# Designed miniproteins, single chains: the designs that were tried, part 74

Each design is a single chain, and the fold is of that chain. pLDDT is the mean over its residues in the fold that is shown.

## One batch from the design tools (miniprotein)

Design m2559
Fold by ESMFold2-Fast:
Structure m2559 (fold): chain A 65 residues (1-65)
Amino acid sequence: SMEKLSDEEVEEALAKVDEALANASALSPAELAAARHSRELLEKIREDPSWLEEEQKKAEELAAA
C-alpha cells in the first residue's frame, strides 16, 4: 500500500534496493525495471516526505470523483 514511510524505513528500503542493483547481472529485465522504479520512488520520498502523502490524496480524490 502507498503508506507514509518513516525515515528509517526509507533508508532500509534504499539499502536493500541498492544491494539488489549491485548484482544487476543476476536480475531479469523486469526485476531491474522494478528495482529502479522502487529506488526512484524511495529517493522522491526521502527528498520530500510529503510527496507520497500528496500522491495518495490525489489518487483518493480521483477515485471519489
Scores: mean pLDDT 72

Design m2560
Fold by ESMFold2-Fast:
Structure m2560 (fold): chain A 93 residues (1-93)
Amino acid sequence: MELVEKLREAIEKLEEAVKNGMPDDEIRRLGREVARLLSEAVDYLEEKGVDPETIEKLRELVRKIQELIDNKDYQGALEAAREALKLIEEVLK
């Protein structure tokens, strides 16, 4: 799915930015893009009839990622983003 590929690419860009010690403004911009793409993916899954419990867990991960980015916990945000991507990929199989 193109949306999942875009989310994966955004997470990879965020990981690379964190690894390379890019400025906070750039890392936060990339983190916001990840949260936005993840929100779009969650909306798509909800439309496909994925169970409410899984949708709720994904929405909590979106909120957590945004909070971690705002608190400059970029490693925590990256871990939460990877967890969300894994859950989405498992649901799509």
Scores: mean pLDDT 85

Design m2561
Fold by ESMFold2-Fast:
Structure m2561 (fold): chain A 116 residues (1-116)
Amino acid sequence: MKEEIDKILELLREVGRLFDEIARYAQEKGLADDPEFARELARVSELLSRVYDLVEEMKKDTPENRKKKIPELLKAVQELRDELSRLAEKYGVPDEIRERLEKAVNEIIEILKKLQ
């Protein structure tokens, strides 16, 4: 389980980097002043932070308590995937960035499903 948690943290760092690429894309498209985009970006950032915190807590926890946190983490990652997909579709994020995000998030989901 520790090796799987470390892999999830690696994948979350990739999601964070891709999220930063979306933010740069938005600035280039003049979306920085769009209050709806700002709210949706903030929501995704909050979900990413929550997922990261849950994984860090699992890393420090007992094996028994780690398993108890998997359903909550899986739900949070699925919500993050759905919100990232909506943001990317709504604001026309390039397919190359979207495909890399979907791959990373789906890999996290598959790891978590195997840990249940």
Scores: mean pLDDT 82

Design m2562
Fold by ESMFold2-Fast:
Structure m2562 (fold): chain A 71 residues (1-71)
Amino acid sequence: ELEEIVREEAAREGLTITDEALEYFVSKAKELGLTPEQVREAARIAARAAKQLGRDTIEVGHVWAGLEVVK
């Protein structure tokens, strides 16, 4: 379900996410004990970081930025 939340937020912002970034995101969210709401917030931040850099795809570095804000 966390994987679906991340994909939904990426799609809402008009972006895709790499398999590597998605795997990293879900793994770290579970490790940190993040709630679904925190995962959604982190995914939104990651998507916006990617958009700010003119990217159509969320990569691991963007995920790291999102997770740093919510943890």
Scores: mean pLDDT 81

Design m2563
Fold by ESMFold2-Fast:
Order: C-alpha cells, then sequence, then structure tokens
Structure m2563 (fold): chain A 84 residues (1-84)
C-alpha cells in the first residue's frame, strides 16, 4: 500500500527529527521499501532504496538535515509514482 509506504517514510523523518536510534530509522525505511515493493516497479523501488541508504549514512554521520532531505526525496518519488 503506497499510503503505508509514505507513512513509514514520514515516521522515519520524524524519528530523525526526534533523535531516535539509527536502528529505528533503518527499520522504518525498510518497512517503507517493503510496502513500496508491493505496488511499484523495481526501478522505482531501487531509487527509493538508494535514497534510504543515503539517508541512513547521513544520519550515522550526524547530518540530520541531509538525512531528512533524502527521506523527503523518497516521499516525493512515492507520491509521484502514485499519481501515474
Amino acid sequence: NLEEAIEYLRKAKEAVENNESLEEVQRLLREAILEASKELPSEVVEEIAELAVLAVQAYAEGDKDKAIKYIEEAIKLVEEAKRK
């Protein structure tokens, strides 16, 4: 369900904003990818997964703003794919 994918991405963004554990952010992003993979083409899912990896790396490095930007880009990709 694409709405569930978007909700998990939003929760991941909130987790970063609230200084939650790296493990929790990774878990939420994995759930978002799993939900997206049920409805979206593999090419789009791969792009979302790449953004998730970049977000996790940025968060691990202490760059919360960069992590949030990558998550927001992933949300935009899912929303645009939902409109097709």
Scores: mean pLDDT 87

Design m2564
Fold by ESMFold2-Fast:
Structure m2564 (fold): chain A 74 residues (1-74)
Amino acid sequence: MEAALEELRERARELAERAKELFPDEISDEDAERAAERFAAMAEKLAKELGVEEAVKRMNEVLEEEERVLEELE
């Protein structure tokens, strides 16, 4: 399930970049990168605690909620 965790990391980076695009005065490149890194670390921690399948499900639900919020702001 390494590919699923990589997909989560890519989605997190895309959302962080979109947030930076919407709020360039508030979110720096460093802020967006740190957010993506923290999300990836949390996903890996959850995979160790709950198993990869459950971790991927939970983290995708978080990303879906974040994406929905960003789309409403666009």
Scores: mean pLDDT 75

Design m2565
Fold by ESMFold2-Fast:
Structure m2565 (fold): chain A 67 residues (1-67)
Amino acid sequence: MTEEELTKYFREHGRLPDEFEGITKFGPDPRWVGPKIKNLVGLSDEEQEEIIKNDDNPFVIYVREKR
């Protein structure tokens, strides 16, 4: 599933497909007018953590495969 397909699914259902989980760095914020979806599926755990660590945007949902 592409990042665009994940974004569409989240907008239509208010949740991600069951095979994926969403991670937020700073938790829910009342200024959050619609999260940006960042697809991390297929990346290693180390690559995922490095991306999350270096991203300063609090309004992103990071999508990964369920462990």
Scores: mean pLDDT 70

Design m2566
Fold by ESMFold2-Fast:
Structure m2566 (fold): chain A 77 residues (1-77)
Amino acid sequence: SSHAEGLKRILKEVVEKGTLTPEQEAEMKRLISQLSDEEINRVLLEVLSEIEDPKKAVQLGMYYIGLRTEVDLEQKR
């Protein structure tokens, strides 16, 4: 899926730079809303499997949880 590849690219950006621009955060939220939970989990596991630094893995997970929570709250309104 082109959406899954887009998400993978953004997740790798978080690992490399530790943060995203507001535009990249908006795109990640859009991709999260467009992908199934199964596809998101697969992409997350693929990116996490490539991370050697546990600190970066935790940072990526926290970033995803934060943006996913925002998407879920926006969808309930």
Scores: mean pLDDT 82

Design m2567
Fold by ESMFold2-Fast:
Structure m2567 (fold): chain A 66 residues (1-66)
Amino acid sequence: PEVSEEVLKKIEDLLNSKYSTTEERKAQIEAILANPAALRRLRKDLGLDISDEELKAALKKVLEKL
C-alpha cells in the first residue's frame, strides 16, 4: 500500500526527537513492528487515523530509508 509522505515525516520526526543514532531508530522500529500494543501506542502518539497495516507499512518504509 502507498503511504503518505506526511505520515513518513511524522514517524521520522518522532524517532529523531527521541533517538540519537540510526541504530537506535532501527531497533525501535523493529520492536514496534513485533509488538501490536506498541504499534497502537505509536498510532495514538502520532495522532494518526490510519489502520495498523498502514502504520506497519509506513514503519517498514522508514526502516528502509535508514
Scores: mean pLDDT 80

Design m2568
Fold by ESMFold2-Fast:
Structure m2568 (fold): chain A 83 residues (1-83)
Amino acid sequence: APSAEERNAALERVGAHIRAARAADAAGDTESAQRHLAEATEVALASGDPFVRAMAARELRELARTASPETAAAARQGVDRLR
């Protein structure tokens, strides 16, 4: 089972990529936003931790509500991969 330290590190990395995606989207940089969302999804998948996957999916759903259409679509794809 993942340690608490490994879980916290994965959650921090997911959060950092989602914050970077949000900043890129606000700046109109759709390519950077999509790259960061893909990285957040890959970190969550690589963790092997169902809690990290669930939290990443929740944060991606929240970002999709406020993001541009293209960034929101990428976030929804990330949620689908984390199912």
Scores: mean pLDDT 89

Design m2569
Fold by ESMFold2-Fast:
Structure m2569 (fold): chain A 81 residues (1-81)
Amino acid sequence: DDIAERIQRMEQLRRDNPEIYARAREELERLGKELQEKVEKESKEMREYALKYSFDDGTQKMQKVHQKSSEERDKKFDEVV
């Protein structure tokens, strides 16, 4: 990835040419921030999709199981009284 490769090259410049790196520090910080924001946005979108699809679907299935268990309990209670 171009952004990751540029960050790595800037780190290499810090070791080999500290003066040049000092001038490029603002660019490195900008690239790092852009990469972090992009990753966070993509991760958030994927997490929201997974939570809505997998969790909500699972919750609905669990609610149906709980409702059936309650109906069975009530039916058994009616048989005893």
Scores: mean pLDDT 63

Design m2570
Fold by ESMFold2-Fast:
Structure m2570 (fold): chain A 100 residues (1-100)
Amino acid sequence: SPLEKVRELLREGNAALEKGDYETAVKLFEQALEIAKKLYEENPTDEAKALYYRAVIGLYEAKKKLGQATPEDIEEYNKALREADELERRRVLEHFAASA
């Protein structure tokens, strides 16, 4: 599935980032972001949103290591951090409501 492909690319990107292979990490996170963005735009499920934010965050971290991060990359990263936090907060509140 496209969701599984995004998860695989994110795992590979994170592995490349941990190994210091920043060029490979950028390519993997760019591929993950392309697929995740399409999934988000077609059906914005919480899972699709989470994968999109993870791809944005990973791409920024890899570009930052290469000294290639642009002001636009920083803005998208900060937006992804806020949206990921908001999504997790909503998930916790929904779990509390279901458990009451």
Scores: mean pLDDT 83

Design m2571
Fold by ESMFold2-Fast:
Structure m2571 (fold): chain A 58 residues (1-58)
Amino acid sequence: SPVNNVSVSVMVRGGQVAYQQGNYGSSRRAYNRALSQNPNNSTAQRNMQRVRQRQRQS
């Protein structure tokens, strides 16, 4: 229902939880889904950059 649409916030939270667990693949997938629905979500944009940086350093 459009009245109960919290999907972007839920996806961002899911990405943050996955990142804290070291599951960078799931974190990137969650942030990609959030950004596909709202490309201007600054939290998802910044956290996506952090995930990519972490994966390059691992």
Scores: mean pLDDT 78

Design m2572
Fold by ESMFold2-Fast:
Structure m2572 (fold): chain A 103 residues (1-103)
Amino acid sequence: HMEELLEKIKAENEKYRKRIIDWLKEVYQDVLENFDLTEEQKERLEKGLKEAIEKIKNSDRVTALEIARQFLEEVLKLVPDNPLAHERLALVTIELFTERLGK
């Protein structure tokens, strides 16, 4: 039935968005635990994470990946040598390229 297919697509998209959000939360936690940031830098990063999560929850896959990429680029401006942020940015960039070309 078409309704079951649409619900499955919706559930898969929600799982995808949750995975992207979890990636951003993991990078944020890693930065807080392993890097010395000023209080102003911590507040900026926390605000950026909250804004990114809110936008991703209301976005399609491509838009969610673009938001994630922007957040990870901001993280790397603060901590340029963070290996987890570099790894997640590379993954987001590859997925974004694939999603844009697959349509």
Scores: mean pLDDT 83

Design m2573
Fold by ESMFold2-Fast:
Structure m2573 (fold): chain A 76 residues (1-76)
Amino acid sequence: KKEKVKEELKERILELQPRAERLTALNDERGAEALSAEEKAEIQALLEEQQELKKVIEEELTEEEKEELAKEVEEA
């Protein structure tokens, strides 16, 4: 029953990607020191969500399943 877990993880990763891209663009444009406290908090929250996702992926998926998930995310 790993298919449902992979689908849920894929959806979570795809939800985080546009946030990561936006925050990376802000960091590149303004520099890390020029970000507002709210923007820094958003980056911190994103990093925490990414760390939680990585932990779940490591715990729930095999190496092969991780590669499949990464490929599916890249293709999406």
Scores: mean pLDDT 75

Design m2574
Fold by ESMFold2-Fast:
Parts: C-alpha cells; structure tokens; sequence
Structure m2574 (fold): chain A 94 residues (1-94)
C-alpha cells in the first residue's frame, strides 16, 4: 500500500475514533502498524479492529475499510478473507 492509500483507510478509522472503547483504540494502533508494514503477523490486529467496529455498531465504517483494502491490496489471500468477512458482517446484521 502507498502512503496515500494508507491515509485514505486511516481517515475512515479515525472518523469513528471518538466512538471507540479502549480496546477499539488499541486495535486502531494495530491497524495503522499493519497497513504500514504489511506484516502477516499483524493481520489479526486488523481483523480484531474490524470485529470491534462491528461490535460497537460501526458496521458502515468496517465495510468502508474492507472495501478500501480490497481496492488497494494485491494480496489475493487477503482479498478472499476480506470478501468472506464482508459477507459475515452483512449476515450478522440481518
């Protein structure tokens, strides 16, 4: 990901930062680090952040972040996981 793409994703996350609990704010740091490093070991922090957004009722922010990562990433395994996670979010809110 380029710095501009990272900033675009982070702008969505930061737009709901004041609505996050302490755990959500902690995972927000993990999201930023994962976006900058692309380290697979940090990928769980990204999914935990998405889960916390959904838990807090911030489903639209979670979906926007997933859509932006899908648009910008070249990692086909990550794209498959994100498409599955997006489907799970839609089903959980039905």
Amino acid sequence: LTEAQINEIMDVALSVEDQLDDLGKFYLGGLRLWLRTQDERLRPSFFLFLQELVYQGLKEAAKKIIELVLRHTEDEKLKQLLRQYLELIERASS
Scores: mean pLDDT 81

Design m2575
Fold by ESMFold2-Fast:
Structure m2575 (fold): chain A 78 residues (1-78)
Amino acid sequence: SMSEELEEMLKRGLEGAKENPSNVASRSMAVGYGVLLYKKEKYDESIEVFETVLKLDPSDKLAEKILKEAKEELEKKK
């Protein structure tokens, strides 16, 4: 499905960002992967992706915001 194809492409972007942290396109795809996981309510996986993104780019305000929101959603499930 298109949703599965998109998720796989974005996941490959995360892998590319880990291998070449200066690649802006790969980092943008990694952010997209984290957002997709958050929208699917896969909060644990979304947190892991955004923690990785913020290690590569500490200035990413969108990653910081969604990481905080995902952690808050997990706390509500305890």
Scores: mean pLDDT 83

Design m2576
Fold by ESMFold2-Fast:
Structure m2576 (fold): chain A 93 residues (1-93)
Amino acid sequence: KEELKEIFKKALDKLSKNLTPKQRKVIEEIRKKVEEEMDKNDLTFEQLRQVAQEILLEVLEKNPDLTDEEKQAIADAVFRALLITEIEYEKLK
């Protein structure tokens, strides 16, 4: 069985392949922080979504050298990965 964590990681990896190296580094930081929270807690999808959104905002704030376009692309990738994760996870219920 694929777990919520594996589905999210796979979705995020696929979406990040078309981004710049700088954007991919930021997404990797977000992924690691989200996975750390998932490892500490048995999260529901709704809790994963909340945690991922909070981590996204924190990481973007820590990278003020990102342009608005780069921030939008990173946010779009994270939100699309969450949508894919929701759809794939629902198929496993």
Scores: mean pLDDT 81

Design m2577
Fold by ESMFold2-Fast:
Structure m2577 (fold): chain A 107 residues (1-107)
Amino acid sequence: MEAVEEAIRFALEAAERYGDPEEVELMREAAREAREGGDFVVAFADAAHPEVSLRSLELALEALREAGIKRLRLVGSGLGDLSDEELRRLQARMAELGVEVEGLGGG
């Protein structure tokens, strides 16, 4: 699906631009596994770049919805510096979609 590939490409680009070397390696491996039918979608989250984190998550949640996949693999330092309202809206969407989140990397 184009939505899954768009989410993966954005997450990879974001990790390479904003992530540390360990996060880049984790994202490359997660992207490879997702593309090989890992039944999950990937997103990048970086506490210092909340707009990048939000966009990566929005793309991933749309891909999960369209593909009917319930697993999200989140790579990076996490969702710091997002507003309480933005976090609440993301959590509500994850709950509505029945998404299981797996975090990898970050500090």
Scores: mean pLDDT 78

Design m2578
Fold by ESMFold2-Fast:
Structure m2578 (fold): chain A 65 residues (1-65)
Amino acid sequence: MAIRSAADVAIGDRVRVVAPSPHEGLEGVVRGFRVDDEGNLLLAVYFPETGETVLLGAEDVERLS
């Protein structure tokens, strides 16, 4: 499902990157949330395939669970 708000995602949820980026198509696990200086929701997503945690906009990912 597409993520519309913070209420649509919990820590531990699986997400997939759908935005055109170097991480497109990767699946990760939500580790936390941040809000940027403009009020946009960012997700701290851990990618076990790469071992990295990346901050992504909620609009850039799709919830898998």
Scores: mean pLDDT 73

Design m2579
Fold by ESMFold2-Fast:
Structure m2579 (fold): chain A 85 residues (1-85)
Amino acid sequence: SEVREAAARVAAQEAAGWAALERNKASEEERERLRLLLEMYRLLARGELTDEQFREYARRIIGASDEEIEEMLRELEEAERRSRE
């Protein structure tokens, strides 16, 4: 189901993001920024945002880097490809 697939993609990205922050001993501000970015990613995964809208909102509202945005989009695309294999 779409809900299950969206949840799996969000869970994978969440785990990867938190692991990266833990490894780097990130600040509370960096952790909060990740929470906001993950919320946008959930909207993208549910089909409520386009890739272009996600890039715009992530840059403008969250201050996410282009590298972070492209990594999240790539991981979502990869998860979608995996679900069809």
Scores: mean pLDDT 70

Design m2580
Fold by ESMFold2-Fast:
Structure m2580 (fold): chain A 75 residues (1-75)
Amino acid sequence: SLLALAEKLLAEAEKLLEEAKKNPSEEVVREAEELEGLAGIVLGIAKIVGDEETVKLAREAIELARKAAEIAKKG
């Protein structure tokens, strides 16, 4: 389901954020940017179908992925 995908993306974003803090790399930047893109697609679909819970999780995943990319770029 779209909700299950959003939950998985949020969990992956949380892992990338911790990896960015502990071991920043260009690979972490790339993975975070790819996850942000996928979460953005999920957010768009969730908004169209009115799935408020998926919208919330997708937004959180995007925010954490963006933060992970910023931290990894500075390291």
Scores: mean pLDDT 88

Design m2581
Fold by ESMFold2-Fast:
Structure m2581 (fold): chain A 56 residues (1-56)
Amino acid sequence: SLGEQAREEVLRLYDKSKSDEVALVAASTALSSYRNGPPEAREAAREAFDRIYEEL
């Protein structure tokens, strides 16, 4: 689904980052790219970002 793809994209950007700061910026950028997208993609990206932020 579109939501599942958005979630995976945010998580993959985090996983490829070498530092917490770079990971946060990359995840934030991915989240922003879904800001005007379908609600399901926006929600999935937001949830993935929140999980990353809690892990840091």
Scores: mean pLDDT 69

Design m2582
Fold by ESMFold2-Fast:
Structure m2582 (fold): chain A 96 residues (1-96)
Amino acid sequence: SMREERVARALEAVAEVLEEAGDPSAVVFRELAEIVRTEGIEAARRALEQYSRSAARLFLQAILDEDLAALQDFVDKSENPLIVAAAQAAIAVLSE
C-alpha cells in the first residue's frame, strides 16, 4: 500500500543517515523496511520485539506508527546530532 511504501521509505531514509555516519544499526532499519514492504507494518512490529531492549526500539516504533510528535521529541530532546538528523529524515518522508 502507499502507507506501507511511505513507512518503508522513512526507515530507508534513517538507514541512509546512519550509513553515512558509519553506524551499524542502519542494518536494522533496512531489515524493517523490507519487512514492511513484503509482510506489512504488523509483521515489522513483531520483528521489533527481537530488539525490545535496544535504545532504538522507541524510535523504530514511532516510525512504524507514523508518530510525528514522538519523532519531533527525538529532534527536540536528543543530545546526539545523529539521532536528530535521523528523526528529521523520517519526519520529512512521513510528511509527504
Scores: mean pLDDT 84

Design m2583
Fold by ESMFold2-Fast:
Structure m2583 (fold): chain A 76 residues (1-76)
Amino acid sequence: SKKQEAYQALRKAVENNQPLPDDPEVREMAREVAEKLLEIAKVHNDPELIQLAERALKGDVEALREALERVKKMRS
């Protein structure tokens, strides 16, 4: 599946701190994930997570990774 390939590419880039591939499907998926992270940040009124999610929306892969780790910790 093209969508599954995009997901695998996104996951690999995030885990290895690599820039996102120049693939519209991968970039769109990263943006959707960042948008969901921003909604979570607003619900929890977490200013640090809001900043990370906003940076991730601008294509900051490190910020995307840190936002995901922060959300994972909140669900502990």
Scores: mean pLDDT 80

Design m2584
Fold by ESMFold2-Fast:
Structure m2584 (fold): chain A 77 residues (1-77)
Amino acid sequence: METDQQILQVIREGGAQVEALIAAGKPLSEVEAVIDQTVAQIQAILAANLSPAEQQARLATIEQAKAELLEWARKEL
């Protein structure tokens, strides 16, 4: 439960940074860097709290979400 709250907080903070960068007209490379940093923070939380098998399943979902977020960011920029 605390793990899910930490992940949601990281997603909210990362999302706010991405929105701010897009609003400021920053290049896609800066948006991608923030997305990568957010994913790395989520992976670290998962590694600290979940088994290797559960991490594998979550990583597949995270990679899909990252791809969708990058697709969205490219359309906004």
Scores: mean pLDDT 76

Design m2585
Fold by ESMFold2-Fast:
Structure m2585 (fold): chain A 61 residues (1-61)
Amino acid sequence: SERREQLSRAAIEIANYALEQGLSHDEVTELVREAVERARANPDLDFEKLIEEMKKKIDEK
């Protein structure tokens, strides 16, 4: 499904950004899990906005 592909791309982008910022694999795993849970909780979730919000959260660490 298109939504599954969008979630996969968002998760990969979030994970890659977190790794580039020097986060541990455990921290990256928790961020990806949070993104997946947010997508499951909200069927109308804007994935571009999710990516932006998660990147801001990473920058605050």
Scores: mean pLDDT 82

Design m2586
Fold by ESMFold2-Fast:
Structure m2586 (fold): chain A 100 residues (1-100)
Amino acid sequence: KKREEAMKLLSEGEKAFKQGKYDEAIELYRKAAETAKGVAPLIQAAALYNLGMAYEKKGDYETAVKYFEEALRTAEEAGASPYFIERIRKALEEVKKKLE
């Protein structure tokens, strides 16, 4: 039930993100991550990864790093696919270079 709510929020956030509405996407992704917490760790990891991407689009690289690190930890603990874990690692590496 909370999993379905989290998936809906994640999908709504993706629509906002595609429209360049990054603040709206961030709010929806935050709600998705919180709703998924303790219930659906893979959806939580996806929401945290999307938060990192949205903050990166806003130029807030420090906040993007924090969310990508949390997404990576959550994904690894949840046994996410190697493809998703590698995608998060690549995003984290790219954003860290922007802070140098």
Scores: mean pLDDT 89

Design m2587
Fold by ESMFold2-Fast:
Structure m2587 (fold): chain A 68 residues (1-68)
Amino acid sequence: MSDEEIRARVEEWLATLSREALEALLAAIRAGDEVTTRVAQHEIARELALPRVPSRELLRAAIERVLE
C-alpha cells in the first residue's frame, strides 16, 4: 500500500468524525502532545488495518485536508 493510498484511507475515515474531534486532535498534535498523537496514530492503523502506523506529519496533513 502506497503512502498516497494510506493518506486517502485516513482522510476518508477522519471525515466520519465530528469537526470538534478533528480540531481537538489537530490542536494536540500541534501542541506536541506526544501521548495523544501516538494513541491516535496506533488506533487509526488498527481500525483501518494499515500495513504501517501513519506518521505524525501524515496524520496532521490529513486532518488539515479534511477540515478544509
Scores: mean pLDDT 82

Design m2588
Fold by ESMFold2-Fast:
Structure m2588 (fold): chain A 70 residues (1-70)
Amino acid sequence: MEEVKKLVEKLKTASPAEQVQLAMSTKNYDRESIKYMRDMLLEEKKTADAATQGLLDGLVALLDKYIEEK
């Protein structure tokens, strides 16, 4: 759980390319951790500006795909 929180923090401050790469690295995480990351990103989206919301939407979609694949 703590590692997931650190990863979400990195995703919020990383460049778009780095955010995608970091999200892709989570495919090896267990389903519970990926769901937790997705929920945290959805929470961040509620207060984010339009550009950040677009990036977060892309990351959430990628994490959702990984959850479905497990």
Scores: mean pLDDT 71

Design m2589
Fold by ESMFold2-Fast:
Structure m2589 (fold): chain A 69 residues (1-69)
Amino acid sequence: SELEKIKEAIEQAVKEFKEMLESEYKKYAEEAFERFVAEGKKIAEKYPELKEFIEEKVKELKKLLEEAK
């Protein structure tokens, strides 16, 4: 389904963000997080069923970003 494909894309983005925090690209993590939040809002507006899932991922990434400071 379309929702499953979007979920898989979000999970992949989360994985890539976690890998970025452990790499030399960590300096771009805050900018990447802001883009993730902005795109997540657009997806949640179009697919309200994904809102809670996206909000949970945003909280997870924010915590990781704060811990990486």
Scores: mean pLDDT 85

Design m2590
Fold by ESMFold2-Fast:
Structure m2590 (fold): chain A 76 residues (1-76)
Amino acid sequence: MPKTEDDRLLVRAGELVNGPDPEIGRALGLMIMTVLGLKETGGGASRDQILEAQRALAERSSDPAASRAVLELLEP
């Protein structure tokens, strides 16, 4: 369980939301928060299952760069 990783991801989400790429930052920040929310709800899902669920949300933004960044952030 990535307890320290959760803190890192929250910091990263904040950086992305306030970063120079508002579209990508907003999409990535929302994605990270959603992933952490699934963990908090006791989703207990594997990383693959979380990525599959969140990919649909990323695709709503029609931003391939954001999708790739999310996959890279969540990959082991």
Scores: mean pLDDT 58

Design m2591
Fold by ESMFold2-Fast:
Structure m2591 (fold): chain A 100 residues (1-100)
Amino acid sequence: SKEEASKEIIKILEKMLEELSKVAPEEALKIIREFVEEVKKVVLDESLSAQEKKKKIAELTFKMLERLEEVIKDKEVLEKITEILQKAMTEINEILEKEE
């Protein structure tokens, strides 16, 4: 159901934030928290199709990654953050694909 999909996506986002809080500097966490709130708005928007939600989330992800590259100077830290983000985004996309 759409409600169950939204709940699962929110759980993925919360788990992602917990994992990122252990590795990301505070300036990066601020950007990621803003991204999570915007993604939550998209997934809870009943007027949007699953395809429209995927597109908006992809656009938000791209903008967030550009901002993270500006604030994170350590390449290894950026790579760790990117891996955690990519894993979460893959799981979210799989849930949205099942909803059609």
Scores: mean pLDDT 86

Design m2592
Fold by ESMFold2-Fast:
Structure m2592 (fold): chain A 87 residues (1-87)
Amino acid sequence: SQAKAQQLWDFIEAMVEQMEALVRELGKIDSEKAAQLQKEVDALRAEAEKLRGGTVAELEAFARKFLARGQAIKAEADKIRAEALAQ
């Protein structure tokens, strides 16, 4: 359904926006490491935009991939932040 497709897209969009915000905050602490993660977030954003208006099946197939990639980016950002703040 269109509602299901919208929910899946909203989930993907929210995850990408969260990663973009996290990397922006990281840039205030470690600009070099933030720049490396920014490239990964930019790639994730580009892939997400290609799914705009996709079918439920297409969005479901990518939602797990996007969740896994988003969680990996978040984990790396959290690690960089923790290490920088431990100084």
Scores: mean pLDDT 80

Design m2593
Fold by ESMFold2-Fast:
Structure m2593 (fold): chain A 95 residues (1-95)
Amino acid sequence: MSEADKLLLEAGAHLTFAQIYYWFAKHSEDKKEKKEFLEKAIEYAEEAKKLAEKAIELASKSDSPRAKKIREDAETIKKQAEELIEEAKKKLEEL
């Protein structure tokens, strides 16, 4: 449980950094700078997804209410990371 909690926190932190870089990309007028921020957003989101998947795996070993909550929160992070990756890749294709 404590390791799954740690992975969930790390996944959330990486998703936050991915969202920050995506925001910088959306507000950049420089094509090269925009590309660099989109690539960073994808890197952080891919890591968030991997960490969330690990949290789900560990939490799946228990049927406790806490383990269920960790799985639900990690699934949410995973979905948000996947959506951000798709949107950032679309923006890269438009450059």
Scores: mean pLDDT 89

